Designed miniproteins, single chains, continued (3). Designs and how they scored, part 88

Each design is a single chain, and the fold is of that chain. pLDDT is the mean over its residues in the fold that is shown.

## One batch from the design tools (miniprotein)

Design m11050
Fold by ESMFold2-Fast:
Structure m11050 (fold): chain A 57 residues (1-57)
Amino acid sequence: MTVKEAEDNLKVAEEASEKMMEVPELAELGERMRRAARETYDRVVSQSTSRLQSLLS
């Protein structure tokens, strides 16, 4: 997964979370989805940074 793909995934999850907060029963699920997407984004960015450091050295 690229950083761009992870960023797009995070944006989709944030939009879905916002819509799900219109329904109280889904608000918690929406927040969990957003959190999972953020964790995925952070992991992908960390891995990509390591690769770029090796390439730019």
Scores: mean pLDDT 76

Design m11051
Fold by ESMFold2-Fast:
Order: C-alpha cells, then structure tokens, then sequence
Structure m11051 (fold): chain A 61 residues (1-61)
C-alpha cells in the first residue's frame, strides 16, 4: 500500500474514533520515510485538519 492509501486509512480511523487504526497508519507512514509534518499534510487531504493533526502527531513520535 502506498503512502496515500495509509494516509486515507488513518484519516478514516480518526473520523471513526479508532485511535489504534490511526496509530497503525501513522507507523506505516513513518516507516516509509514521512516525518510528522508530511504525514499531517497527507492525512489532512483525506480527513481535514483534525485527521491531519492526529496522524501527523502519531507519526512524529
């Protein structure tokens, strides 16, 4: 799965209140070489600012 696919899954997980799913997506983005800011921007495209902040924050850990 590409980074876009993981960002979309992360954004969907945030909207559903599935923090474990959001964390898994963030971990995959981090392993692909995306820092928290890149992960944030990518997730924001799919779920808006709240999804971006959650996924980006998790990826930056």
Amino acid sequence: MDAEGWARRGAEAVRAGDLGGAARAAQHLYKMGLDGERARRLAERHGGPDAGAAVGGLAGL
Scores: mean pLDDT 79

Design m11052
Fold by ESMFold2-Fast:
Structure m11052 (fold): chain A 108 residues (1-108)
Amino acid sequence: MLRIHRMSDDVLLDLAARLNQAYNAGDVAAIRAVIDEGVAALEREHPEYRRWSRSQRYAYVLLQIETLLLGRIPSVEELREFLEQLGLGDWVSDEELEEIVELARRYS
């Protein structure tokens, strides 16, 4: 069973601000770089996440950012819309999004 550990609020706030800046600039490469940095931060703070697939780590970082921005756990549909807006629709499957959202709800 996957154990869910929340990233620090300071890290998530920094990632959210930089993601918003990259999005407003229309810089898809910068958006990807911010998410990759988020995954690296998750791995650094919680090395056990290295055992997760890349897509699962990726989905979890995005879920944490969206949870912070909404003040609540997003639905699968809200998280999918967030991915599409960022130009990242190909990165995570709906099945992986459903799994990660369910895990977040279970451990919140």
Scores: mean pLDDT 77

Design m11053
Fold by ESMFold2-Fast:
Structure m11053 (fold): chain A 62 residues (1-62)
Amino acid sequence: SALEETLKKMKELGKKFAELAKEQTGVDLEIKVEKLSDDKLKVTITVGDKTTTTIVDVSKLL
């Protein structure tokens, strides 16, 4: 499905970005992407002791 393809691509991009950030800045960055429903994704970004969470409605993007 389009959502599954989008989720896979977002996870791949997040992994590459985290690797690049660690190489360039030495900071450990964790990006977690979770499926909440058929049209909503939860994105959690953790940098050190700070965590930020956002919800993305992919029904408007697909």
Scores: mean pLDDT 75

Design m11054
Fold by ESMFold2-Fast:
Structure m11054 (fold): chain A 62 residues (1-62)
Amino acid sequence: VLDLAEARAWLASAAPGESLEIEEAGVRGVALVMPDGEVLFLGPEEGQAVLAQLAAARAAAA
């Protein structure tokens, strides 16, 4: 399980078909890169929202 900074760096560089288990502040989820480049977050709904927000923030910063 990667920390937040490593997870964001990975998401910015991830290829289609890659997946990563992420845990931040006790929230656990899995990020999966779809063939079209979209990222899906799997986990509790609150965890999905947090991970999606972090990925969006990283994409906007790039």
Scores: mean pLDDT 63

Design m11055
Fold by ESMFold2-Fast:
Structure m11055 (fold): chain A 115 residues (1-115)
Amino acid sequence: MSKEQLDKDVKEALDLMSDSVMAIQESKGSSDYRSNPEVKEAFKKVKEAKEYLSKFVSDEQAEKYARKAYMIATSTESQLDEVGKLVPEVSMDQIKAIRAKGDVVYAAEVIAKSL
């Protein structure tokens, strides 16, 4: 029972994150969106992860995995099971280590080693 509720809460939290990013994009416009410090930091981290991953996978896959790396590295403990589903090739112990470090580039390194 507790695990089913946790999986539901994690899914809702991930949906809310996507909605929050979209709301920032819509409210700020394209130039204002790039002026927001939180959005700039998020894109910078995803760009750094993508540049690392592009050494191992195609550009399309690198972008996809870079976004997943950001989501895992910035996740809360309650989100671990759901963010782990984003990269089934990575073990739950590795997902926990990524979250504990909170480093998006480290997340990209762990994902790349599992591909």
Scores: mean pLDDT 66

Design m11056
Fold by ESMFold2-Fast:
Structure m11056 (fold): chain A 88 residues (1-88)
Amino acid sequence: MTLEERIEQLKKDAEKMGVDEKTINEMIEALKNKDYEKFSKILGREIARKIEDAYLEEMAKALGISVEEVRKNRSNELDSKAIKKILE
């Protein structure tokens, strides 16, 4: 694939993953500049965010509240209560 084709595929894949436009543009610029360290760091951050989003959904289900409420009230106490409900 050409670099342009790879960039278009990256945009489509990142948009499907819910990555914001600013982050997608940063990833594209890193690839254009052959800054693979920066690209890898951004990708790792987005993967971690996706994992956290999935965890927040599980916490919301366990606590019987919305995902947005979990995000707003994120604390060690809330996390501990959710983990107890998920594991016990």
Scores: mean pLDDT 72

Design m11057
Fold by ESMFold2-Fast:
Structure m11057 (fold): chain A 65 residues (1-65)
Amino acid sequence: SSEIEQAIKEIQELSKRLSQLIKDNADPELRSQIQETIVRAAKAAMEGDAQKAKELIAEGKKLLE
């Protein structure tokens, strides 16, 4: 599904941002919350639930704003 492919790309982008936060020694709670959101979004994408993956990706992006 094109929607699942897009979700996977956005999860990869969140993972890159998390890696940067780790390098920058950002707040441990923020890093943990983003990591948890990435794991949950990846699981939803693997299960074919594009809508749930998109919602979790949006939550992760909101934490980074």
Scores: mean pLDDT 86

Design m11058
Fold by ESMFold2-Fast:
Structure m11058 (fold): chain A 68 residues (1-68)
Amino acid sequence: SVEDVIAAIRAAAGGRETLSVEEVAEIISELTGISKSVAIKIIKNITGKEEVTVEEAEEVAKKIAEKA
């Protein structure tokens, strides 16, 4: 669920301000079944960044989870 993806992102951040796109893509891939490489491409297309804030990661995860 979207709630599970958000919870996993927050847990992975562990108090960090940012997460790598690779780390966010791994979480989304595990919970939605979308391939990690596809998740990376979508995150980069939406954010234009190699590292994203927790808030940006949550926003992108919601969009990807809705498409899965």
Scores: mean pLDDT 80

Design m11059
Fold by ESMFold2-Fast:
Formats: structure tokens, C-alpha cells, sequence
Structure m11059 (fold): chain A 89 residues (1-89)
């Protein structure tokens, strides 16, 4: 939803370099929005979820801070590299 995307953007824009805090705040926001699956996530899984959410926001053309855009691009590039490796094996 637009409201959820705007709230995520606000969290990211406030402290884009404190990524662990951003990931925790995004997970809490998703839980409030009814995404109950986030309640059992590890710290690493919450970071991956936040990175995946950044990729989605970037794909929608939303205005992200540069640090967040770089993180989204790095996550997408890593996912692509892993997929290519599996196709070769």
C-alpha cells in the first residue's frame, strides 16, 4: 500500500546508514501491518527482508537516499550472481 511504502521511506530517510536499526523498524512496521511472518525472523533475516524491501521501492521508482539505493543495488546484484551460479551447477 502507498501508506506502508511512505512509512518505510520515512524510516530509511531518517538514518539510512544505521541499517540494523532501519531493518528492525521496517520489521516492526510490517508486523503492525499484519505481516505476522516477520515475528520469528532472525537479525540476519530481518536485514535481508529490509534489503528486499529497498529493491521493491527502487523498482517502483521511489526517491531513496543514495546509501539506500546503493544497498538495494548491491543486494539485487548478489541475488543475480547467486542465481547465475546455481544455473551453472
Amino acid sequence: SDALAERVLAIVRENPDDWERVAEEIAALLLEAGVTSVAGLSREERLELADAFLVELLRRGLDLPEAARERARAFEAEARELAEREERE
Scores: mean pLDDT 75

Design m11060
Fold by ESMFold2-Fast:
Structure m11060 (fold): chain A 67 residues (1-67)
Amino acid sequence: SPAAQEAAERELVRLYLEGKITPEQARELGAFVREDTDPEKVYKKALELGLSEELAKQIVDAIKEAL
């Protein structure tokens, strides 16, 4: 869904500007959500990239709200 992708990208930008994620984490997770917005897959990918469970959940919640 384009709306879910935009919601995820918007949340990633917010987290990056707040200093909560690195530029590399934002870039790699942003690339992932452009291909797949499945909440479970996005959550697992965020954890693989070193995001906390809390931050991963914030991104997934943004996706779910856009669906």
Scores: mean pLDDT 86

Design m11061
Fold by ESMFold2-Fast:
Structure m11061 (fold): chain A 64 residues (1-64)
Amino acid sequence: MDDLFQSTYDDIKQMLIDAGADPSTAEKQAKQFAQQITDAIAAGDGERASQLQQEILQLIQQLS
């Protein structure tokens, strides 16, 4: 079900916009991260999911 993807995408997109990213860049990056995170969760790969979350936080810090 795509509910996890949609909520993850919306959350990441909003965080990037709040950090100063333009909407087009935020949408593109949020889709890529949301897809990779949902794939990792579906595969039971918590380590990969954690790494992706760390990459998102690093990106937000760079934009801030």
Scores: mean pLDDT 81

Design m11062
Fold by ESMFold2-Fast:
Structure m11062 (fold): chain A 80 residues (1-80)
Amino acid sequence: MSDAQLEAAFRGLDTDGDGTVKLRDLRPVLEAVAGRPLSDEEVLALARRAGVDVSAGLDSEVDFEDFRRLVAEAERLRAA
C-alpha cells in the first residue's frame, strides 16, 4: 500500500483530526491486511512488535507513523 493510501485510511479513522486513532478502531484494518480475524492479544502483540506504546491496551493512541509499522507487522503475520 502506498504512503498516500495509508494516509487516506488513517485520516478516515481520525474523525477528531487530532492525529491519533485508538488500537481498537484500527483492528478492522489490521484484520483486512492480515487476511483473518485477530484477537485482542494478537492486536496487542502486533503493536508491541511495531514499537507502539500499549500502556492503555486497546485504548492506546496510535499516530500515523505507528500505523505504518502496524500495517507492516500485519503484512508479515499474513506471510507467516
Scores: mean pLDDT 79

Design m11063
Fold by ESMFold2-Fast:
Structure m11063 (fold): chain A 97 residues (1-97)
Amino acid sequence: KKKEELEKFLKEIEEYLLLARAERNPESASEEVKEKIANLSEEEREKIRKVEETYRQLVDKVRNGELDPELVERLLEASENLDEEKVVELLKEILKE
């Protein structure tokens, strides 16, 4: 069920994680990612860090089978619309932030 949509959503989240990881360990990042990091504003950097932390907690909840199916459906809908703000908001709701 909706496996392709979930994979697409995870890929989009992984892109944010690549930026967060590159900021913490620049040596491991590609030249393209390093250039993106160099051009990020302070607010954008903080937003990416929060998304990374939120995603780590989400992965743990998925592993433990604690994730609400309703929230998964809402995340897939947000991913389909490519709405970054809604994705971040839904991740915060899942983690009760």
Scores: mean pLDDT 59

Design m11064
Fold by ESMFold2-Fast:
Structure m11064 (fold): chain A 79 residues (1-79)
Amino acid sequence: DELDRLRTEAARLINEAEELVKKGYEQGKLSKEEYDKYMARIAELGRQARANYQAGDVDGVRAVVEELKKLLEEIKKKL
């Protein structure tokens, strides 16, 4: 099931992004402002993924997965 696969991928990417942001902040590689900004964006993408999943919107969940991948690349570049 593509929808369930994408939901699982979104959840995995959210968890990875949260852990990277937390570690980056703890290691002094991210400022408090950057930490708050990234955490807020991750939370917003999580809400969008959940809403699209509940609506059965495969393309909507896929779009959130792509945004999460871009966000992860941005975070990794800062670390």
Scores: mean pLDDT 90

Design m11065
Fold by ESMFold2-Fast:
Parts: sequence; C-alpha cells; structure tokens
Structure m11065 (fold): chain A 81 residues (1-81)
Amino acid sequence: SLEELEKEIAKLLEKIAPYLSEEQQKLMLQAYTLVTDPRASEAQLRAAIATVEAVRKTLPEEMQPLADEIIALMEEILRLR
C-alpha cells in the first residue's frame, strides 16, 4: 500500500539523517512531502527522486544502499500513481 511505502521511506530517512547537513535534511523532507502528496505531478515526483539521487552521491559508501532503497520505494509510489 502507499501508506506502507511512505512509512518505510520515513524510517530510512531517519537512519540517514545523521549523515546529512541541515540543508540536505530540508531537501529530503521536501522530497518526502512531494512523494506523499497525491496532488504532485509526475514531474514533481521525478524531481523529488532526483533530489535523493543527488544526496546519495554525498553519503558514505556504506550508507548509499539505504538511499538506493529510498529511491526504489519512491519509484514504486510513482508506478502506483
């Protein structure tokens, strides 16, 4: 369900938060808000995913799989809409 996907994304965001700057945390929260907004366009959802991909590049290699999981869950939300 969308609710379960959204909940899992939130949990993963909490796990990577300590590795993010304050500005990156804000960007990730904005991306989460777009992905969970039923009014968001496909272009806005794609932009949200691109934000997570950009943040992923700044993470330690060991943490990048968590960002990959967030991206996969966001792509699944996009497919369901």
Scores: mean pLDDT 87

Design m11066
Fold by ESMFold2-Fast:
Structure m11066 (fold): chain A 68 residues (1-68)
Amino acid sequence: VKKLIEELDKKTEELKKKYPESSELLDMLTEAAKHAIESLAEAGVSEEQLREFLENFIKEAEELAEKL
């Protein structure tokens, strides 16, 4: 889980550099995603499924950041 959270933070920082006007939104979405990953991990969701969630989140966050 910790490694996934670190990867999420790294990718979010890259998106914030690319879309600085969306920085506040990206921070808010990233905090929500961190809570979701932690809750799903506690519920027994596999690391493979957590990584898929992370990758889908980053894709959607980038699309939202582009439009704002």
Scores: mean pLDDT 79

Design m11067
Fold by ESMFold2-Fast:
Structure m11067 (fold): chain A 55 residues (1-55)
Amino acid sequence: EEEKIKEIGDILLKNGVAESETEAYRLAKEILENPKIAEFLYKQGLISKEDYEKI
């Protein structure tokens, strides 16, 4: 779980969805509880399909 939060957080930082590591990890935890957030980010073009598939 913690390793997955870091992986998702790093994706969010790389794509500029989060501006800080703290915000990225908070959002990553929310995505793990609600996968529809990741789908929304992908559909809005904020993350790549490859990054979405890693989530």
Scores: mean pLDDT 81

Design m11068
Fold by ESMFold2-Fast:
Structure m11068 (fold): chain A 56 residues (1-56)
Amino acid sequence: MIVEFTEKGQGLQETLGLPKRLSQAALARALGRLDGASPEEAFRAAVENGLVRIVG
C-alpha cells in the first residue's frame, strides 16, 4: 500500500526526512523511530488527521 503526504502533512514529512510517497510499512517504521510508542497507532493517527492519504 502506497501513501502520500498531504499539504497538512508537509511538516511531518520534513521532520521525518521522507519522500512525498512511500509504503505504509516505511511510514509506520519512521513514525515508530520518531516517538517509539506504537508504529501502527501513529500511522492511524496520521491518516485520521489528514497528514497522509492512501493512493495505492
Scores: mean pLDDT 78

Design m11069
Fold by ESMFold2-Fast:
Structure m11069 (fold): chain A 72 residues (1-72)
Amino acid sequence: AALDPSDAKATGLAVTAALAAAGAPRPGMWANGAISYAASGDVEAATRLLVAGGLSPEEARRAAEAMAKAVG
């Protein structure tokens, strides 16, 4: 599903759902970590964390960019 870049809460929930679908244990923990990196402007660190959580590199990159846009 497409992420909404204008709403940080909606973006976080969508990323959490994607991580859960990918089989990540405690998907909210991965999403919260990624949001923290994205909020600091470190989109690459957020992307790497989401990949570690089970997202594809393409989904992780889009999610990290959406998070950065939503919180910045």
Scores: mean pLDDT 74

Design m11070
Fold by ESMFold2-Fast:
Structure m11070 (fold): chain A 75 residues (1-75)
Amino acid sequence: MEAAMKPIKEAYEKGFKEGLATETDLSVEELREKLKEKSKKLEELLAQPDLDPEEVLGTAYEVGYYEGLLKKKEE
């Protein structure tokens, strides 16, 4: 149970690092909208009493990925 939060953080960090290494043609505005959408989805998933761990990890990765892309795009 104590280790459950580590996979979520690891998925986010993996996404963030991959996003930082990736160039994108998406605008800063589009990236911010995607990040907001994925962050909201992650919060909603974590609020569910019977969540799907794979979907939580995938969404955490996506949040990190778009945050990394946004940071890279902003230099």
Scores: mean pLDDT 78

Design m11071
Fold by ESMFold2-Fast:
Structure m11071 (fold): chain A 65 residues (1-65)
Amino acid sequence: SSPEEVLYTVRPGDTLRSIAERLGISVATLRYANPHVDPERLREGMQLRIPVTPENRERVEELLA
């Protein structure tokens, strides 16, 4: 089945690496979901697509609560 996606709003001090680590996914996976986002120009308030899988669903739900 296709992965579900949710939106995450970038917080102060967030990087693609720190977000990916918190969500239990790779930076490559996060970049694949957000091909228009430059990792060197990540801005607070920006919205990122987060792929949801059975393996990371609970972590994603807790982060976005």
Scores: mean pLDDT 75

Design m11072
Fold by ESMFold2-Fast:
Structure m11072 (fold): chain A 91 residues (1-91)
Amino acid sequence: DLTPEQRKRIIEALKAAGYEEEAEELAKLVTPVDLAELSIEQVVEVVKKLYDHLKSRNISIEEALKSRDPLLVKRRNLALEGKTDELLNLK
């Protein structure tokens, strides 16, 4: 899980990106591996895309967090890694 300092930075970045009401809950979707591989700005962009996907499937953030089985978390992280590769290939 994120350190309090990492979580604060993600929350502030999400609020700055327009997710004032959802920032605390969206920060719970971020892992230390995301911050090891991505900048704060890149993490915010990936979280936005994940949130849009959840909204399109009518899945709440609470429902996504309750589904934090190791397998589902690993699937999410693999998807984020795929997006990371795409982001890293963008100059």
Scores: mean pLDDT 65

Design m11073
Fold by ESMFold2-Fast:
Order: structure tokens, then sequence, then C-alpha cells
Structure m11073 (fold): chain A 69 residues (1-69)
């Protein structure tokens, strides 16, 4: 499901010491555009095509829930 995919990407980025604000921006951008977005420091690609066309506020809420874990 979408929530699980977001959580997996967040966990991976947190393990690489990517800050929470950058994680939120990367995931929201990837979900809204449906295109992969990369973190230059670890070449990790974030791609969530199943979330494209979803409401941005809903996506942000899912990201905040996963980050708050």
Amino acid sequence: AEKEKIAEHIEGLLAKNVDKATIEELIVKAAVTGEPVYTPSDLHGVSLPELKGKNVDEIKALVKEALDS
C-alpha cells in the first residue's frame, strides 16, 4: 500500500542521515510528479508513481505519520 511504500523510503533515507525536511520534499515531489527524485549523497532514488494525482495534503500527512513513527 502507499503508506508502506512511504515508510520504506523514509526509513532508508533516515538510515543515510537525510534530514526530515529533505525527506518530506523528496517524497512529496516524487508522489506528485510520478517521477524518480534522487538524493545526491547516496544516489537513492525515490519513485512513488502509485501516489501521483493524490492530494498533496494527504501525502504530507502520510509522510509526517511515518516520520513520527
Scores: mean pLDDT 64

Design m11074
Fold by ESMFold2-Fast:
Structure m11074 (fold): chain A 95 residues (1-95)
Amino acid sequence: SLTPEQRQQFLNESHLITVTMLDKIMKSKTTQEIIDARIEHHQKVVDVAKKLAPDSPLTKKLEELLDKMKNAKTLQELLDIEQQFNDVVLDLIAS
């Protein structure tokens, strides 16, 4: 589980990562650019989780879901996996 200080750091870093993703999506001209921005966002979230909670089973689950997102064959598959990823992030923050 995260300490209160680690949780605050995760929230602060996640805020910046999310703002960056939203800016890239707003400037995107193709579906592929949106997909790339979303995958980059999730990669950065995994990097924060690995830094703050490297031994957490939830961090390993985020890595597995990121790999699954990178291998998604449709936008719908990506979005379904992204929902699971977001649920795991909430569990990690709440732990």
Scores: mean pLDDT 86

Design m11075
Fold by ESMFold2-Fast:
Structure m11075 (fold): chain A 77 residues (1-77)
Amino acid sequence: SLEELKKKFLKKLHEMGYATLTNPTLSPEEQRKELEERAKEVGITDPEVIEEIHNELLSVPREEQFEYSMELIEKER
């Protein structure tokens, strides 16, 4: 399922040593590009997973995105 693929992606990012989904100083467009590069790195080829995760991040106020990003990865530890 999409939810299982999202969890798999987040867990793989944690295993690779990433503390956040993206660099918090990047624009939304740059964040999307970084997410796509990291997805490629961990072998996730499902574009809907990246779309879902990026939209979830963008639903959070900009000033809270860093903490939210960290919490998403840490939950899958």
Scores: mean pLDDT 79

Design m11076
Fold by ESMFold2-Fast:
Formats: C-alpha cells, structure tokens, sequence
Structure m11076 (fold): chain A 61 residues (1-61)
C-alpha cells in the first residue's frame, strides 16, 4: 500500500514536471531545473494541484 502510494505520487509529479519542461522548451531530464525556475507562488499552487490529483488517483484505486 505504501509502495503503491509512492509509485502513484511519483507518476503524477513526473507527468507534471515533464509538461512544465516541455512548455519551457527543456528536455525531460531538465524537468527539475524547469520546476526550480518557476516563481515560488506558482510552485506552491502546482504542488497543491499535484497533491489533489494524487489523492483522486488513490481514491480511484
């Protein structure tokens, strides 16, 4: 269960980070850099969105 939660969480965050990298014209390997370049307010909102998506995904299981 804990392992399933971690995998779902990583998948949700990975998808979001890849989308952000693509919007900034960066490769997926630089997704962390793309994320770090965002304003803190935007990062916080996206983190809350990702947590919501993660919770919904767990509820669907």
Amino acid sequence: DDEVRQRVREAVRGTRDEEIAELQGLPPEDAEKAWASLPREVQRRLEEEAERTFRQALEAL
Scores: mean pLDDT 71

Design m11077
Fold by ESMFold2-Fast:
Structure m11077 (fold): chain A 93 residues (1-93)
Amino acid sequence: ARAARERFHAAWDALRASATPEQQALLDKVDAAIDEYERALVRGDFEAADKAHQEIHANLDKLAAIATPEQRALVAEMRAALDEIYAHARKQV
């Protein structure tokens, strides 16, 4: 899990460094959605967690749509890292 979190932050920092103001606004929305997702998981609110997770990916889709090819690779790495981090949390039966 730590390696996936480190990969997410590395891609995030690289994207932030090259981001336009429009891209920065979308990154702020992704950050807010991640915070809500983690907060929802802590309180056991899986419906709110699912909604926040959908919001993360929706804003990453908007980022990818206005990204350069190089930035699009960073968005893909952020998605892959988040999927790794959150896959185990979803498997609680």
Scores: mean pLDDT 81

Design m11078
Fold by ESMFold2-Fast:
Structure m11078 (fold): chain A 61 residues (1-61)
Amino acid sequence: DAPLSDEEIEEIVARARREITRVMREVGRQRGIPEEVMDEEVERSVRYIRDSLREENRRAL
């Protein structure tokens, strides 16, 4: 019920980035997609997660 701090959001984002990077690179390897392309999708997903968490936090205030 307490809103997340910016530091807490960035910690969540950092952990999500590590997990998403690992999964997306694995999927890319299985599908023959270059790592560079998959890394771009990872950064897009991470940005979306960060924005979504900040939006939710703003609504909780």
Scores: mean pLDDT 79

Design m11079
Fold by ESMFold2-Fast:
Structure m11079 (fold): chain A 69 residues (1-69)
Amino acid sequence: MTEEEIKKILKKLAEREAELLGKSAEEAYERGLGMISGTDTSEQAQVAREIGEKLKAIGDEIDAELKAA
């Protein structure tokens, strides 16, 4: 599973959750990040951090575009 694939999947999940819950995609991404960061291994933690940074960037971009409109 590549970084791009993870971004794509989580973006779709965040969009669906945002629609259902009426919350921002950023909040959904943060929750996803928490799930991923629940690992104990150093290598898994490193990957989770990178994924989290990408997800955070996506969520921030979506949220900023919504608010800056």
Scores: mean pLDDT 59

Design m11080
Fold by ESMFold2-Fast:
Structure m11080 (fold): chain A 73 residues (1-73)
Amino acid sequence: MVTAEEVAEALVEKGILPRSFAYPLAKVLVERPDADFDFEALARASGVDPETLRAIHEAFRATGTVEAIKAVK
């Protein structure tokens, strides 16, 4: 239902991630919501706080909605 495009757009609009990084992350979140992520490595690559990335993942995993991502922070 939720697409990787919608998730990537929400991440970019929120100013959390640059468009080039947001798309790969959005795809993984949609395809593998229960995946174990190395948030420290993702934070290092993106320049985003690892706690913010974890909050986004938890919100999406719990609800599966773009609105939950927009509500983070």
Scores: mean pLDDT 68

Design m11081
Fold by ESMFold2-Fast:
Structure m11081 (fold): chain A 87 residues (1-87)
Amino acid sequence: DENLEQAIKAGEEAKKKAKEIGFDASKLTDEEIREFQKKFAEKYEGLSDEEVLKKLTEEEKKELEKVVMAVNIKMGEKAKEKLKAEE
C-alpha cells in the first residue's frame, strides 16, 4: 500500500531529526504517549490538523512535536514489516 511507504519514510525522517536534535524517543513512555493522545483526541475531536494547530497552547505544541516524532518512528518500523510481508 502507498500509505505503508509514506509511513516508513516519515518514520526514518523522524529518527534522523530525533538524533540530530538529541531527542531520545525511547525516553517517552508508552503510557505517556497514550495518555497524551487520548486527551488530545478528546479535546480536539472533529477538528482538522489546521484548526488544532490554531488552538494549541505553546506547551501542547512542544508535547505534540515529541509525541508525533515517537509515533512516526514506531509506525515506520511496523510499516516496514508489513510492506515486506505483503510484497
Scores: mean pLDDT 73

Design m11082
Fold by ESMFold2-Fast:
Structure m11082 (fold): chain A 94 residues (1-94)
Amino acid sequence: SALEELRERLIEAVVRGLREDRPLSAVFDELRALLEADPSLTPEQRDWLLTVIGRAVQDIRERLAAGEISLEEAIELAREDVEKAFDWFRETLL
């Protein structure tokens, strides 16, 4: 589905950001662009997804920077957190 394709693209963007140590602002800009490109989402739905995923990415980056998790663990957590965000989105906003 289009929603599943969007989820996978958001996961890819976050994982790339972690692997390439991209600035958080650049990752957020890419996530925002991907969400804005989906015509099925309302502005409120886009803002909710960006907020939830953005907080998860920030937390993961902080834990990685602190040496609490490895890069591989950060990537796994990023995939899980984006998947959880879409599960919550489907249950709450759809």
Scores: mean pLDDT 86

Design m11083
Fold by ESMFold2-Fast:
Structure m11083 (fold): chain A 89 residues (1-89)
Amino acid sequence: MKIELDPETQAKLAELQARLREAQAAGKEEEAMEALVEAFELLGAKEAAEYARKTWEAYQAGKMEEAKEYNEKALKLLKERLEELAKKA
């Protein structure tokens, strides 16, 4: 499955993926969340990015049920966006 993105967007996405992996490995949860949200926004998944932020805020507030619901919505919207990009290629 190939997603057609311009070279600058592809390079920035690769940089964000590297930042996400480094942040996760270092236990920098906030930095990992920021990199993930930027990646979603870069892919045009604006609503998925918003729900990812809400997931993190709910998680930090101890609202586990809300965090789960927001996470499920973020993943669904991201999958839909990736499928759209794959069909465009």
Scores: mean pLDDT 76

Design m11084
Fold by ESMFold2-Fast:
Structure m11084 (fold): chain A 64 residues (1-64)
Amino acid sequence: EFKEILEELKKAIDEGAPLDRIYALVARLGKYVDEETQERLGKAVKERNFEEVKKIVDELIEKL
């Protein structure tokens, strides 16, 4: 479920999960989000800007 993946990603960031876990969750979101959103997520994760990742996740949850 899309919402479940978003909640897992937010939790993984809050708990300081390994980057591989965060990358896997971002990859799973690719099916549910447009290319622009996937690029924003990928860039934020690559730059380790987890505040931006959480902001994007919150925006996606709001649209549900």
Scores: mean pLDDT 79

Design m11085
Fold by ESMFold2-Fast:
Structure m11085 (fold): chain A 89 residues (1-89)
Amino acid sequence: DAARLVEEMRRLYKEHPDAVILIEDGRPVAVYAESLEEMEELARRTLETLLALRLEANPDAPAEEVEAARARIPELAREAAEALWERRK
């Protein structure tokens, strides 16, 4: 259930505001990165997983929208990593 997964991720983010939330074995887990680069990689993995879940929920989504969303992942991952890393200081 995608809605339940999103709610669990939101809860983990509140409990661990400086962690990256990953999806492992279909469950969200909080992971702490030791570098900004590691945090960016973890954030990218999370965003890719969220996109995959959105596509599973909307299989008829236009390819153009899917490509636009995928193209934004590197920028969003960098922004998320920088924000989370700054909070640790």
Scores: mean pLDDT 74

Design m11086
Fold by ESMFold2-Fast:
Structure m11086 (fold): chain A 95 residues (1-95)
Amino acid sequence: MISLEEIAKRIVDGAKLLGRTVKVKLEGNKVVISNLPDAEKSAIVLERAFKNAGLDVEKAEGDNEKKTVTITFKTPEQAQKAYDALVKAGAEKEE
């Protein structure tokens, strides 16, 4: 089983290999991740990855026009865990 910290690191490092810095914003029970190469495909991959890390994901939505993925968690505490792991892995805060 992959840890949340390992998943966050793979997300951030994967984007860096493509010349991109992942940006993250915490909005209550939602984490908005921007600057991903394919937001719709990234939404599918990230939903499964966070669920495999033991987080309660309600849904994930990718917007290729905005290049953002919005991941909705069942509680704000779950969203905070995902956000903190991404920031620790090297994602930039959007606020």
Scores: mean pLDDT 82

